# Designed miniproteins, single chains, continued (2), part 80

Each design is a single chain, and the fold is of that chain. pLDDT is the mean over its residues in the fold that is shown.

## One batch from the design tools (miniprotein)

Design m6766
Fold by ESMFold2-Fast:
Structure m6766 (fold): chain A 107 residues (1-107)
Amino acid sequence: LLEELRELLKEIEELLEKLKELTDNEKILKAAERIVGILREVLEKLEKGEKLSLTEAIGLALQLIGDGLEVVLEAKKEGNPELVAIAEELLELSVRAARLVLEAAED
């Protein structure tokens, strides 16, 4: 679980760098940066042995999915197929991250 979250964070950080090369759209970049920030916060908390509550995990999972969807919607508006492809990949990773965050939660 922790190793899977670390690998996923690395993949998402690599996609954020690709997004920065393809667009100056603040909505896209800010949403992607929020996804990275959420995963870093979750990883730091879990690595310290801190408990992630189910309620907190649900909120974070919804934010990850919401931000991933925002990146796709904004990328679609720009009409750049390469940007849309990277945005779709980021959404897929954000959904996987949301599932892992929920799996990490305890009562």
Scores: mean pLDDT 87

Design m6767
Fold by ESMFold2-Fast:
Structure m6767 (fold): chain A 61 residues (1-61)
Amino acid sequence: MKVEEVLRELGFPEGLARTFARMAREDPEAFKDYLDFLYKNGAITKEQYEKLKAAIDEEAA
């Protein structure tokens, strides 16, 4: 899955990347809300946030 690949490229462990990719597939809007939360709290960078949102939108389309 493209979301899993992006997460792995951003340095997330393989297990966590698979879990997040599965969440994005099951409920992309809820996962995007979670990414908004992570970005607002400084847990991810703007670049990571934008790449992940783009990957989720592509998978959901």
Scores: mean pLDDT 76

Design m6768
Fold by ESMFold2-Fast:
Structure m6768 (fold): chain A 92 residues (1-92)
Amino acid sequence: SDARTVVDFFSRAVSILVKEMEKKGISKEQEQEFHVQINQIALDARRMLEAGVPVEDILRYIAEQLISIANKFDLPEAAKKIQELLERVLKE
């Protein structure tokens, strides 16, 4: 299922970011701002699915947005792990 593939990838990639953010320590206010940003990415990905955008392009979009957030928070290990996850999922 295309929708299931997108949801599974998004959940795993967000989990990577959250774990690295928790290790570094961020404020609850910064966490709330982050959740607003990831909710917007989820909405955009859903719209792309509804518009018939190829799943591979949606996964690349999600990864690109989340890697951008990782870079903003100075989380290079999160960015690396998200890129590696994308490459594994696209190979399947």
Scores: mean pLDDT 87

Design m6769
Fold by ESMFold2-Fast:
Structure m6769 (fold): chain A 74 residues (1-74)
Amino acid sequence: SPAEQKRARRELALLGASIGMAEIGLFLGSDPEHLRAVLERVEAELRELAARYPQFQAEVDALLARIREIRERL
């Protein structure tokens, strides 16, 4: 439904914001192990969201690519 799609987009936006906060944490020299734990949790939530809403797979894949880039710098 349109309401479910809006909710999914909101959930996706919040997961994107969490990745953005991890990027800021990396820049500020936050603990690498803490950042890895945060990224692992966000990745799991992204996979769950894609399973529930396959129509957002492309957006999920883009966020997973950002997680991979952050991990390469840890």
Scores: mean pLDDT 89

Design m6770
Fold by ESMFold2-Fast:
Structure m6770 (fold): chain A 90 residues (1-90)
Amino acid sequence: PIPAPVGGSREAAQAMIDAGKAAGLTPEQASVAGFGAGDLSTRLGREPSDEEMAEAGNKAARDAGLPVPTPEQAALAGRKTVEGMRASGA
C-alpha cells in the first residue's frame, strides 16, 4: 500500500488530546477535538495546518455540545498536533 500523506493522524489526534488536557480541556473535549483533527487530515489527503486543525477541533466540540476551546487552547492543541504528525513521519 502507498503511505498516505496524512499518515500519523492517530499520533496527531493523540498529541491534540494531550495538548488539550494540558490547556485545561476535559478528556471528552480533548478526545472529540482529536477525532475532528484526524477526520480532517483524512478528508484533505494532506497534513492540516495548525489553523485548520484548531477549527476542526472547535467544530467537533460544538457538534458534540461541549464548551468550545478558547483561541489560546486551540492554538496550543494545533501546535502539539503538528509536532505529533512530524514525529510520526511528516
Scores: mean pLDDT 62

Design m6771
Fold by ESMFold2-Fast:
Structure m6771 (fold): chain A 71 residues (1-71)
Amino acid sequence: GDGAAAAKSGAAGAAMAAAGDTSAAQTLNHEMRKYGSGEAAKYGGLGAAAGAAGDSVKAQTYNRLAAEAAA
């Protein structure tokens, strides 16, 4: 799959969820699953989205999960 497209969709989905738009988050999560299969790419994208949304705690959590999935 396209890991960059998966990461982008995952990041957008996390941002929408943080903003309270669960419908948009579900749609973007579905797109992420279409393009990617790598857990590290998914969590990396989620960490980037959380950081962009100002949620440093979630960003740290997702970055840790990305590192664990990459190991």
Scores: mean pLDDT 63

Design m6772
Fold by ESMFold2-Fast:
Structure m6772 (fold): chain A 85 residues (1-85)
Amino acid sequence: SMADATLEVLKQIEEWYKDKSTELGALVNEIKETLEKLRADREKYIKGQQLWQEFIRTLARNPDMSEQEKLELLKELLAKLKELG
C-alpha cells in the first residue's frame, strides 16, 4: 500500500539522520535545520512542509530510485527551502 511505502521511506530517512558523515545524512540534517528555521514564519513553514511531503511521496512512488537520484532530489529540495528563507 502507499501507506506502507511511505513508512519505509520514513524509516530510510531516520537511518540517514543517524549518520552525518554520509552525504545523504549530512544533507537530510541540513534540510531539517533549514525547516526548523522556517518555523519563525508560519506561511513559509507550511510551504516548506509541503515540499518535504512531496519529496517523501516521490520516493514512496519510486522505490527503485538510485542513491544518486535521491541525492539530487534532496539537493533540489534544500535549494527550494533556502529560497523560502
Scores: mean pLDDT 87

Design m6773
Fold by ESMFold2-Fast:
Parts: sequence; structure tokens; C-alpha cells
Structure m6773 (fold): chain A 84 residues (1-84)
Amino acid sequence: EESEKLKKELKEYFEKKVERLRKLAKEKHEGTELQKIIEDELKKFEENIEKYIKERKELTESDLEELKKGIDDQEKRIIEVIES
């Protein structure tokens, strides 16, 4: 039950990040090949997080913080691609 709350928090956290990144990609690169590349990276990002959540029996607060850090690192990489 607690693990389910943490999984929900993690999902909401990355969904918010993905939404922001999609908006940035659209603003900077609408209709370009780069926008498609960014959308593909965002799909992989979502798939990786969902897979990780499914593979874990229980999610702890420590796991949540580690995953949030991974999400932040991935966000930075995608922003770098958008800004280039």
C-alpha cells in the first residue's frame, strides 16, 4: 500500500517532466526531424520507468529518491538535445 503511493508519486513526477519536455520540443523544433527524435526518447523514458516500477515488488522512499535523480539526469540530457 505504501509502495503503491510511492509508485504513484514517481509516475506523477516523471509525467510532469515529460509534459514539460514535450512543450519545449514543440516550441523549439515543431515539425522537424529533431522533434521526432525527442518524442522517441520521451517514449523510451516512459517505458523504462514503467518497466522499472513493474519489476520492483516494493518501492521504498530510498528507491523513489534514486529514481527521481535518474529522471532529473534524463531530463537534463533531453533539454541538452532540445537546446542544441
Scores: mean pLDDT 78

Design m6774
Fold by ESMFold2-Fast:
Structure m6774 (fold): chain A 70 residues (1-70)
Amino acid sequence: MEEELKEYIDRLRELQAELAKLSPTAAGFAESLLAHVEDLYKSNPEAGLIAAKAAVDEAERRVAELKAQQ
């Protein structure tokens, strides 16, 4: 469970770095998602994992949208 969360967190951090190259505002969005996932996992690990996966999917979608606008 924690190991699986770490994979999503590491991926989300990679996406945050990519978003930061495209837009500082978008980087802040990914940072907010990361903080939310970590906080949720602390109180409810199962919900935190679900949120982590959703956050990665959303951040990947945001990267694709921003790249399409370039």
Scores: mean pLDDT 79

Design m6775
Fold by ESMFold2-Fast:
Formats: C-alpha cells, sequence, structure tokens
Structure m6775 (fold): chain A 97 residues (1-97)
C-alpha cells in the first residue's frame, strides 16, 4: 500500500527575497523531517518531490510505504513546520492507494 502526503504552502510576504528565503527554508526543513522519519523506519523508498514552486508558493509531495498513523504524524509535523516558518496558507492532504 502506497501513501502520499501533499503539502501546499503560500507565503503572505510581498518581498520577493523574503518569499524565496522562506520557501527555501521550508524545503530544507521538509527534507530534514522526511529524512528523519525514513531513518526511524529504515525505509529507502520515501520520496520527496517538489511538484510546484512559484514566486509565492511551494507544493511538495512525499510518497512511500507508510502506515496511516505514520502519514498523519508526518503530515502534522510538516504543517507545524510550515506554519512556524510563517506561511499564511497551509494545506495538507493524505492519499492512500
Amino acid sequence: MKTKIKVKATAASEDPEERRALINQFIAEAQKIVEDHAARTGSPLWNLTLVKVTEKSVEIEIEGPMSRSDAEALAKELEKAAKAAGFSEVEVEIEEE
């Protein structure tokens, strides 16, 4: 069973340099969170994909063989990281095959 987590985050800042820094910071933190979870589970099959990066927003997909509870925990951690980074709009979705 494959589980996919989709995260969409939109920055409120009107400063292009501030938005770029915020987006880059979130991408780095998201990668760190995914790597930490993968290390705990011992799974090399977790993929983080940058689906869309705009001047104002970032969309990330994380896919791997994870349980519903693992996916929910990871989704909450990613949502908290985005909100802590200062994103004004954060959407997180979990899909199961």
Scores: mean pLDDT 77

Design m6776
Fold by ESMFold2-Fast:
Structure m6776 (fold): chain A 98 residues (1-98)
Amino acid sequence: SAEALAERATKTIIALAKQGRIQEAEDVAGVLAVELVALTGDVARARALMDRVADRVGSAVGDDVAQRIRAAMDRAIAGYETGAPTGNPRIDAALAHA
């Protein structure tokens, strides 16, 4: 289910990025990162899935967008590890359920 979740979210992230909705793409990516860690119970495994997401985003819409997606996911994981809010309402809501 973690791989299926990452695959569905990747399609949504790419679609949003193609529409110029980069902030929403970052929001989806951050929420995905929290859900992957919660679902796997393994930060290293979640990060491997996040790497695949970022690579696919870069291939579809370019490295600049992929770097923003990677940064959003990294902030979400930092929030999970530290318990500190990220300042993003969608990511912070996902962290509250993790």
Scores: mean pLDDT 85

Design m6777
Fold by ESMFold2-Fast:
Structure m6777 (fold): chain A 82 residues (1-82)
Amino acid sequence: SEEELKKKINELSKQASEAIKAGDIDTAVKYAVEAIKLYRKLNPDDEFSKLSDEEIEELVREGIERARANPEKAKANYEFLS
């Protein structure tokens, strides 16, 4: 259901955030990519949903690295996956 997918997206976003805090970028990328894949199921016409799995992983990795460089802006970026 839509509600179960939203719950899973929130759980994965939290796990990604925890992995970033722990310095585990690979685990953070994995959880964030899984969250975005579920987001695509809810929003198939969204621009995010038209990207390949490789493009999503690259954007997520870049986003996480930028977040680590600026923690204050990172907090806002985490909330968009919720």
Scores: mean pLDDT 74

Design m6778
Fold by ESMFold2-Fast:
Structure m6778 (fold): chain A 84 residues (1-84)
Amino acid sequence: ELYERIERLAREAVEANENKDEERLKEIGEELKRLDEEYGEEAALMFSAVGSRITGVRPDLGLEDIERRIKEYEERKRKLEEEE
């Protein structure tokens, strides 16, 4: 869920930047701030990495490490639900 939300925001930010839509970029920034409050710095880092990959400007090798951390988080959460 976090990854999907960030990927959507990154795609929208890339399009807004190409269209020079500063208001949309501002709204995306505010949404990212909310995700940062919920998930910490990982949200902003993943957004930057995904955006870089989408634009092809700088492929970020850190993306796979961030994806791994999120999968580990989801797996631990699922395990806790089974122990209910």
Scores: mean pLDDT 64

Design m6779
Fold by ESMFold2-Fast:
Structure m6779 (fold): chain A 57 residues (1-57)
Amino acid sequence: SARERAIALARRFFAAFPEALDAPASTIAQFLMDLYDFEGSLETAVAAVREVQAELR
Protein backbone atom coordinates (compact mmCIF):
# COMPACT_ATOMS: atom_id res chain seq x y z
CA SER A 1 0.00 0.00 0.00
CA ALA A 2 1.03 3.65 -0.30
CA ARG A 3 1.12 3.88 3.50
CA GLU A 4 3.55 0.93 3.78
CA ARG A 5 5.79 2.42 1.05
CA ALA A 6 5.76 5.83 2.79
CA ILE A 7 6.69 4.24 6.16
CA ALA A 8 9.55 2.27 4.55
CA LEU A 9 10.84 5.43 2.81
CA ALA A 10 10.59 7.48 6.02
CA ARG A 11 12.61 4.83 7.90
CA ARG A 12 15.24 4.85 5.13
CA PHE A 13 15.33 8.67 5.17
CA PHE A 14 15.93 8.90 8.94
CA ALA A 15 18.54 6.10 8.78
CA ALA A 16 20.46 8.21 6.21
CA PHE A 17 19.74 11.59 7.92
CA PRO A 18 19.28 11.00 11.67
CA GLU A 19 19.83 14.74 12.28
CA ALA A 20 16.48 15.40 10.52
CA LEU A 21 14.42 13.38 13.06
CA ASP A 22 12.95 16.52 14.70
CA ALA A 23 12.25 18.37 11.43
CA PRO A 24 8.59 19.13 10.58
CA ALA A 25 6.83 16.06 9.18
CA SER A 26 5.53 18.08 6.19
CA THR A 27 9.12 19.00 5.24
CA ILE A 28 10.27 15.36 5.39
CA ALA A 29 7.16 14.28 3.44
CA GLN A 30 8.11 16.74 0.66
CA PHE A 31 11.62 15.21 0.57
CA LEU A 32 10.06 11.73 0.16
CA MET A 33 8.02 13.00 -2.81
CA ASP A 34 10.86 15.00 -4.41
CA LEU A 35 13.99 12.95 -3.61
CA TYR A 36 12.59 9.39 -3.33
CA ASP A 37 9.85 9.78 -5.97
CA PHE A 38 7.09 8.72 -3.57
CA GLU A 39 3.88 8.28 -5.56
CA GLY A 40 1.00 8.95 -3.19
CA SER A 41 -0.76 11.77 -1.38
CA LEU A 42 1.11 14.32 0.74
CA GLU A 43 -1.37 13.45 3.54
CA THR A 44 -0.26 9.79 3.46
CA ALA A 45 3.43 10.78 3.47
CA VAL A 46 2.95 13.21 6.41
CA ALA A 47 1.08 10.57 8.45
CA ALA A 48 3.80 7.97 7.76
CA VAL A 49 6.61 10.40 8.69
CA ARG A 50 4.85 11.25 11.99
CA GLU A 51 4.44 7.53 12.79
CA VAL A 52 8.14 6.82 12.12
CA GLN A 53 9.25 9.92 14.09
CA ALA A 54 7.22 8.66 17.09
CA GLU A 55 8.80 5.17 16.78
CA LEU A 56 12.37 6.58 16.63
CA ARG A 57 11.97 9.20 19.39
Scores: mean pLDDT 83

Design m6780
Fold by ESMFold2-Fast:
Structure m6780 (fold): chain A 71 residues (1-71)
Amino acid sequence: TLTKQEQKDTLQDTINQTVKTLRSRGVPQELIDEFRQKADEVLNDDSLTLDQKLAKIQQLVQETMAQHKAL
């Protein structure tokens, strides 16, 4: 069973990998910065479970990709 700190570290790694993927796909830095800000808010929300944090981060990824495709 993962501790809360290990869960946070796993989420941070997921966010960092996602940011690298977005950069490699040519997503503008402004959209990446917005994603990071929102993802960091989710990461630091101690009222949310790991599953809820993952679901919110996945939603943010979809929103960022949709905005990039619209450009």
Scores: mean pLDDT 80

Design m6781
Fold by ESMFold2-Fast:
Structure m6781 (fold): chain A 91 residues (1-91)
Amino acid sequence: MKEERLEELTRRLAEVVVEALKKDAEAGGNAPELSEEEVEEIRERLIREARELIETLRNNPELLKEVQELIENQEFPSEAERLVGEIVRLV
């Protein structure tokens, strides 16, 4: 159950990040336009990287604290911060 919950939160986080990137590309004028295929590739990559991070955080409690602090200090949407907080809390 804990692993399934982490996967759900990870997928939801990837979706929020992808939506933010798409919106920034539309508004920025200097960013390359993201195709649907590129969006899907980014989404899958984020999910895999998040899984690696979860494993690393489980094995390194001090790194877990650093990552939590780093993410809270980033200029990310509040939804992404909230999802990351839930993921970190479940690790």
Scores: mean pLDDT 70

Design m6782
Fold by ESMFold2-Fast:
Structure m6782 (fold): chain A 96 residues (1-96)
Amino acid sequence: DPDEMLELVKKALEGDKEAAVRAVELEVKNLEERGGITPEEGGLLGGMAAGLAYRDSLSPEELLALIREAKERGRELGEAQDSEALLAYTIELINR
């Protein structure tokens, strides 16, 4: 549901870490229901989790470095087709 995702992202951008977690859970569920997660989508999900959680707490340079690291990790987990590990990684990243 695009409206549900938009509301969750809006709350996450306002600092609601629970909304950020729900947004990544919803995206993983939608991608699994479609037939699986691509490496590119896993990378995008990792980058999204890093951006939503840390945009206000890190410098721009540190945030960009974390987004790159999270995108690489997310891509690897998507390539492995391990949606449970991808979800666990993104939730752990948000809640650090």
Scores: mean pLDDT 83

Design m6783
Fold by ESMFold2-Fast:
Structure m6783 (fold): chain A 67 residues (1-67)
Amino acid sequence: DAGGQAASAAAGAAVAELVAEAQARGIPAEVRGVSLTPTHAEGLVRIGDRTYRVVAGADGTVTVEEV
């Protein structure tokens, strides 16, 4: 569905940017988990010793927080 696809695309783009930035700095980065619902997409990214949670809504709103 368009809403789930938009949320997934937004979360994926944010995750990819975090990973690319970390790798450009020589910091190890990996995707730890992904969860998709009809209204939200979530990703967990580990960068060095820190883990970040990325949440995107169907409207394309993205939030990033350290967990």
Scores: mean pLDDT 76

Design m6784
Fold by ESMFold2-Fast:
Structure m6784 (fold): chain A 138 residues (1-138)
Amino acid sequence: VSLPEFEDLPEELRSLVEKLVQAVIKGDLETAREIVKEIKTLIENDPSLDKEKVYLLVARAIVGAALLAGQIFPENRKEYLRFAGRLLAELDVPAEIIAEAISLVPSKEDRQILYDEIVRERELTPEERAILEAAVKK
């Protein structure tokens, strides 16, 4: 999957997103979490970046990698979705960005798995929950 916006990122950030995708496909949660922290540090310390756009790209990459991994290993499909939900919670971005990433998932059942894991891992306001629930029910 080609991400044109990804190719426009600084090389260091692009390298980290590639490593994140690989960690997700391998089911390496600890490595994926450390990479998410490194990505957040780079984004927060670079005033030239459109943080919202970059975080959206990262969130989409997490979900896309989990969907790809689930196609390669169908028996682990639901576990990859929970893995993506945990990483999205760790990313700690606005609910609107998470909602757009959830919307990439074609199945309402699979969107519900992502939502349930995010709610378990992250304290959400009623308004944030409503935004994510709307994305699940789409």
Scores: mean pLDDT 83

Design m6785
Fold by ESMFold2-Fast:
Structure m6785 (fold): chain A 70 residues (1-70)
Amino acid sequence: MRLEGEVPLLLSKTVLVPVRAGETLAEMAARAGLDLDSEEAREGLFPTTAVLEEVDGEYVVVALRSPEEM
């Protein structure tokens, strides 16, 4: 799904998790209580499917299955 603006408005499966600058996706998933092999991790906290944006002075991951899909 295409992202627009600084705070993307997403439909479908969306997971918003605050991420500190320099934090890895694995560390973020652990803080969020997600299993790497679970469907929750596949929804957007997988290293290849997560999109990061800076919101309110902190990086936020917006879970997308396909950021180019519309």
Scores: mean pLDDT 45

Design m6786
Fold by ESMFold2-Fast:
Structure m6786 (fold): chain A 78 residues (1-78)
Amino acid sequence: DEIERLVREFVEVAEEAAKKSTPGNANSLRIAADAAKRNPEVAPMSALGAARIAEQEGDKESAERLRELAERLKEALK
């Protein structure tokens, strides 16, 4: 399933970003990914939230990847 694959990619990107983040932001990134895993319908919104957190950490690469995943998830959920 495309949605399941994209959610797995979101979890992976969020975990890599979390490893480079402060403990509080790392926890927020993992919560966002877990929310998407439990309910794929919220995955686009969760990925955008995670992108904002990555931007706050100065992790522009993860923020860009998370924004791209949000758009792909939004398209897949149509």
Scores: mean pLDDT 86

Design m6787
Fold by ESMFold2-Fast:
Structure m6787 (fold): chain A 77 residues (1-77)
Amino acid sequence: SPSELAGDLFEAIAKGDLDEAVAIAKKLSMQQLQVYVKPYLEFLVKEGQEQKLEALAKRLESEGLQAHANLVRNVLQ
C-alpha cells in the first residue's frame, strides 16, 4: 500500500540508505508522495534531520527525479 511504502521510505531516509529511498520513491506517484510521504518529511525537518533530506534531494536530482527533489526541497524551506 502507499502508506506502507511511505513508512519504508521514512525508515530508508532515517538509516541514510539513499539507494533504497530512491527505489521506493519511484514506486509512488507524485500525488501519493504529497499525501503519504510529505508528512514524514515535515516530521524529519521538525526533528532537526534536515541534513538527511538535503542528501535525499541531491540524490534525487542526480537521478533526474526533479519533481521528487522539488518536493523534498519545498519541505526544507
Scores: mean pLDDT 88

Design m6788
Fold by ESMFold2-Fast:
Structure m6788 (fold): chain A 73 residues (1-73)
Amino acid sequence: MKLSPKEQKALDLLLEKFPLPAPKEEAIKFISEELGLSRKEASDLLKRLEKKGYLIRIPVGNEVYVGVLRKVS
């Protein structure tokens, strides 16, 4: 799947500078702050990364975490 430059930058930031797995809301906040996006825009960006197979949702009790699932070659 193809990533846009903004999607790639968000993924790289999550991999390099953010402790994963982490609560979804913390990941949204981090991307919002780092890229200067609204929380809605950051949430939509994370949803696109999940749809393209780069992020996975992990239910942990009553909370949803996100982790990185890279394509394995």
Scores: mean pLDDT 76

Design m6789
Fold by ESMFold2-Fast:
Structure m6789 (fold): chain A 72 residues (1-72)
Amino acid sequence: MLEELREQALEATELSSEATRKGDYEAAKAFSEAAAYFRRAIDALVQGDRERAEELYAKGLELLAKGKKLME
């Protein structure tokens, strides 16, 4: 889970940078917010709060999916 969250945060950060370069600012914002939620989920998991980590991870996934859909 922790490794997967780090990979997802990196992917979202990279996608945000790519969207910004292409002028897709709405997608870039969604990806940036997704990365922030994944980082918050990592912090919650490190603190032992699995329920909060799962909630934050789900929010991150929703924003990641939204960003990807906006780039279509």
Scores: mean pLDDT 85

Design m6790
Fold by ESMFold2-Fast:
Structure m6790 (fold): chain A 81 residues (1-81)
Amino acid sequence: GRLSALLDRLRAAGRAGDVEGVEAAAAEIIALYPEAKPLVEKLVELLLKAIEARAAGDEFTAEEYEGLADIIAAILKIEYE
């Protein structure tokens, strides 16, 4: 579905360190599912923290934040798709 595709794009942007890509994908999800905004904002927060950790050379902390982001993405799929 479209939500799954947008969440995959959001996750890929996060892994690439693409902050603008993360924000763009998140804005598109919120536009389609306004009620999901609090969960999407938390997902963005976690992915931005993962980007910062990876940029600092802390791959372990980056992967932990990405794991938490994956849990929120799973919740979004259950609730809205």
Scores: mean pLDDT 89

Design m6791
Fold by ESMFold2-Fast:
Structure m6791 (fold): chain A 69 residues (1-69)
Amino acid sequence: DLAEEFRKLMKEIEEKLNDPKTKEEVLEKAKKAKELLPDDMLPPEEENKKAGLETTVLRNFALMLEYKK
């Protein structure tokens, strides 16, 4: 399940962000999470309301990726 894998990666990333020594590992996990949820991966109409909660997680992840730019 892509959503579950994504949440797991986000959780690990947040924990490792606290440690500057794991900066490179955080970047690698961020890229993998990005690949799991590409732009062409959109939720169906039935999932639109549920996507609202997922959007918060994606938003936080997107901000982190932009920061590492």
Scores: mean pLDDT 55

Design m6792
Fold by ESMFold2-Fast:
Structure m6792 (fold): chain A 83 residues (1-83)
Amino acid sequence: AAERERARRALEESERADAEEIAAVRARYADDPAFAALYARAEAYAARRKADASALALVFAVEAAIVREEARKLGVSELEILE
């Protein structure tokens, strides 16, 4: 039961630490051409991850809207269907 929660927290801590380290290195070596290439790749990766998250949120929002509309047609509470 708690396994997924612990794994999620460990992943979040790791991702936060990586993001902080990348930000610090980026600030320190902004004028380094080799780092500029690494930075560009990191930005591209972050943009892709942001797009993926937005797409998942959009799909979930659309599904929720469909459920809400069907609940309205049936005269039942959205809460009763989503529980």
Scores: mean pLDDT 57

Design m6793
Fold by ESMFold2-Fast:
Structure m6793 (fold): chain A 74 residues (1-74)
Amino acid sequence: MEARGRAIAEASELSALDSDDKDTALRIAELARKSVDDAIDALADILSKETGMPREEARKLAEERADGLAELMA
């Protein structure tokens, strides 16, 4: 959860650092999006291994948890 928020915050700060470089800002946003997807996949793998639930169910739970955190952080 915090890892996703931190990655988004980091990408936002990097974008602000290069305010004059629009191409850099777009690349950072794209990388942040992919990083978030990777974090969800990693969380699903951990949940599946730790709890023994099927990976498909673990992935769905990870996605719901990520969405819930985003709502709480807004």
Scores: mean pLDDT 64

Design m6794
Fold by ESMFold2-Fast:
Structure m6794 (fold): chain A 110 residues (1-110)
Amino acid sequence: MKEIIEKMKSPDEEERRKATEEAVKLAQNPEYAKEVIDALIELLKSPDKKTQLAAIEGLARIATSKNEAAQKYYDEVIKALKEATKSKDPEVQYAARLALEEVERIRKER
């Protein structure tokens, strides 16, 4: 997991995208779901905008999955995304708002 999180901080867009996909896949395993989600929430505090956006995407994809392991952590993801909507960066704020709306929609359908 540490290697995946380091790649999500990469200045290379393709490397960040692949690492985000790997993190989402790893979170499908109940043994790693909390560790991945906690690490992505920590990445939301990154000073790098691209890293923050990758973390928002990862958290949204994990929380909107039909996987029961992710369902246990909906409240934690929603709380983290709500904090991200307070970002002074308009792109981060907008991405966090869209992610939050999607996660809350999936939660209401269950």
Scores: mean pLDDT 81

Design m6795
Fold by ESMFold2-Fast:
Structure m6795 (fold): chain A 74 residues (1-74)
Amino acid sequence: STAARLEAIAKEDEPLTEEELEEAYELAKETFGEEEAEKLREYLIKENKRGLARAVIEQLRGLKALKEAAEALK
C-alpha cells in the first residue's frame, strides 16, 4: 500500500539535508502558516531523517492540492 511505502521511506537511516528541510518548511508555511512551519522544522531537525522529511514533503504536497480544491469549491 502507499501508506506502507511512505512508512518504509520514513525509516531510511540517511541524515536530514538542508535541501529537504527547506522544501518542507516552505510547503508547510504555504499550507498552514509560518508558526506551524517552524514546529515542523523543529520536529524534522529532532528526528534528523531524510526519508521522514521526504515523506512529510509528499504529504504536504497532497494537502496543498486538497486545500486549493476546497477553496475553489467555495
Scores: mean pLDDT 77

Design m6796
Fold by ESMFold2-Fast:
Structure m6796 (fold): chain A 78 residues (1-78)
Amino acid sequence: SPLQEAIDNQDSKAFLEEAIRALRRQSEAMKQAGRDDLAAALEAIAEWLEKELKDNPNAPVSTISNKLADKLVEIDAG
């Protein structure tokens, strides 16, 4: 139902908010390991994801997840 889909989408967004916290924790761990390049990249993804969730509160999580996957591919390629 549309209501159930909205609830599921909000729960999935809560999962993405936890992913932001996980990315930031990993960024700090990389700084401690002397990997400043990777730390900056992880923090940039976390900031982008936080902004995406704020600017697009009604966007399906699948749309945000696809954009996230593209950004992770860019880091792996660079």
Scores: mean pLDDT 75

Design m6797
Fold by ESMFold2-Fast:
Parts: structure tokens; C-alpha cells; sequence
Structure m6797 (fold): chain A 58 residues (1-58)
């Protein structure tokens, strides 16, 4: 899974996950786990968010 694929998977899980309890209480982290994002891409996504990136949801 590429970084772009991981980001899109996380967006989808967050949008769909409104009907699911978040296991860790951190929506983005829970979405990465549910989407099956590899640890390398989890790290990249967290760094992107820390740098001011936003997951754009409807």
C-alpha cells in the first residue's frame, strides 16, 4: 500500500466508521488500524498530520 492509498483508505474508514466504536479513542489511529495500514505508512501519515496536513472529510 502506497502513502496515497493509505490516506484514501483512512479517509474511507473515517467516513464509514461513524457507525463503529473507535477502539483506541483516536479516530485517525483507529482508522489506520481498521484500514490495515502498514506501520511505515502509519508513521508517514502521522508525520504529515503533525506538519499541518488535514484529512478532508465531508
Amino acid sequence: MSFAEALEAVKRVLAEGAHLATPTGDGVRDAMILAGVAPENQRRLLEWLRGGGEIDLR
Scores: mean pLDDT 67

Design m6798
Fold by ESMFold2-Fast:
Structure m6798 (fold): chain A 88 residues (1-88)
Amino acid sequence: DPLRREALEVEIEGAVAALSLAVMIRVEEDEEKRKELEEKLREVNEAIDRVRRLLEEDAPEEELRRAMEEARRAAEEALKLVKEVLEE
């Protein structure tokens, strides 16, 4: 099932982004930057949980694809933020 495989790949990508954010939150000394990282972590986790739920519910392909696209965007934004913080 190509769609199921793609959804699992999205979940893995999101998990990597979430772990990266969690590491950065632990070492971040600036309170404002930490809050931004924490908000992005919540966004990523909510997006992954939505993909996971829709996959388990055998949701329509269109609904699952939209959730996957949202999760990918959240993960990409999270990894970009992590990179920006690391380059400072």
Scores: mean pLDDT 85

Design m6799
Fold by ESMFold2-Fast:
Structure m6799 (fold): chain A 74 residues (1-74)
Amino acid sequence: SFEEIVKRTRESLERLRKLVEESDFPRKEEVLEALEEAEEGIREAEKIEDEEEAKAKLHEIVGELEARLKELLL
């Protein structure tokens, strides 16, 4: 279900956020900002009544986060 996917996604983001917060990663603040922007996008996706549209939006948000994290890690 969309609700289950959102829960798993949030759990993954929370784990990553904690790892980054406890690290001395050089671009730590930028990574934390990217994670916060993704969480905001997830909140917007949860407002979409159509489950398939909500899933598509969530996929877009995760893809954008992955792209930004690759830029920050390279």
Scores: mean pLDDT 82

Design m6800
Fold by ESMFold2-Fast:
Structure m6800 (fold): chain A 90 residues (1-90)
Amino acid sequence: SKEKLLADAKKQAEAALAQLEAEGIQLSPEEKDALYLGTVAMAVVQQLTKDAPPEKVQQIADAVSPLLRRGVESWDPESFKEALKTALEL
């Protein structure tokens, strides 16, 4: 289900942030938000494309890749939120 997929992605992102904190890495609130949302969005996209037919992979790539790219290049949490929303609606 999409709910389980999202829950699993969030758990993965929480574990990643906890690991950085355990290693003494200090992140700003903006960096934490971008890392969390970016990790969630990428995990969701990866799961949706893993066993998808080529047509569906292309549909997801066309809709989501520009938003993920903007998020990565600009540390923009809103771009990652839009990517996640778009991926879950496909």
Scores: mean pLDDT 82

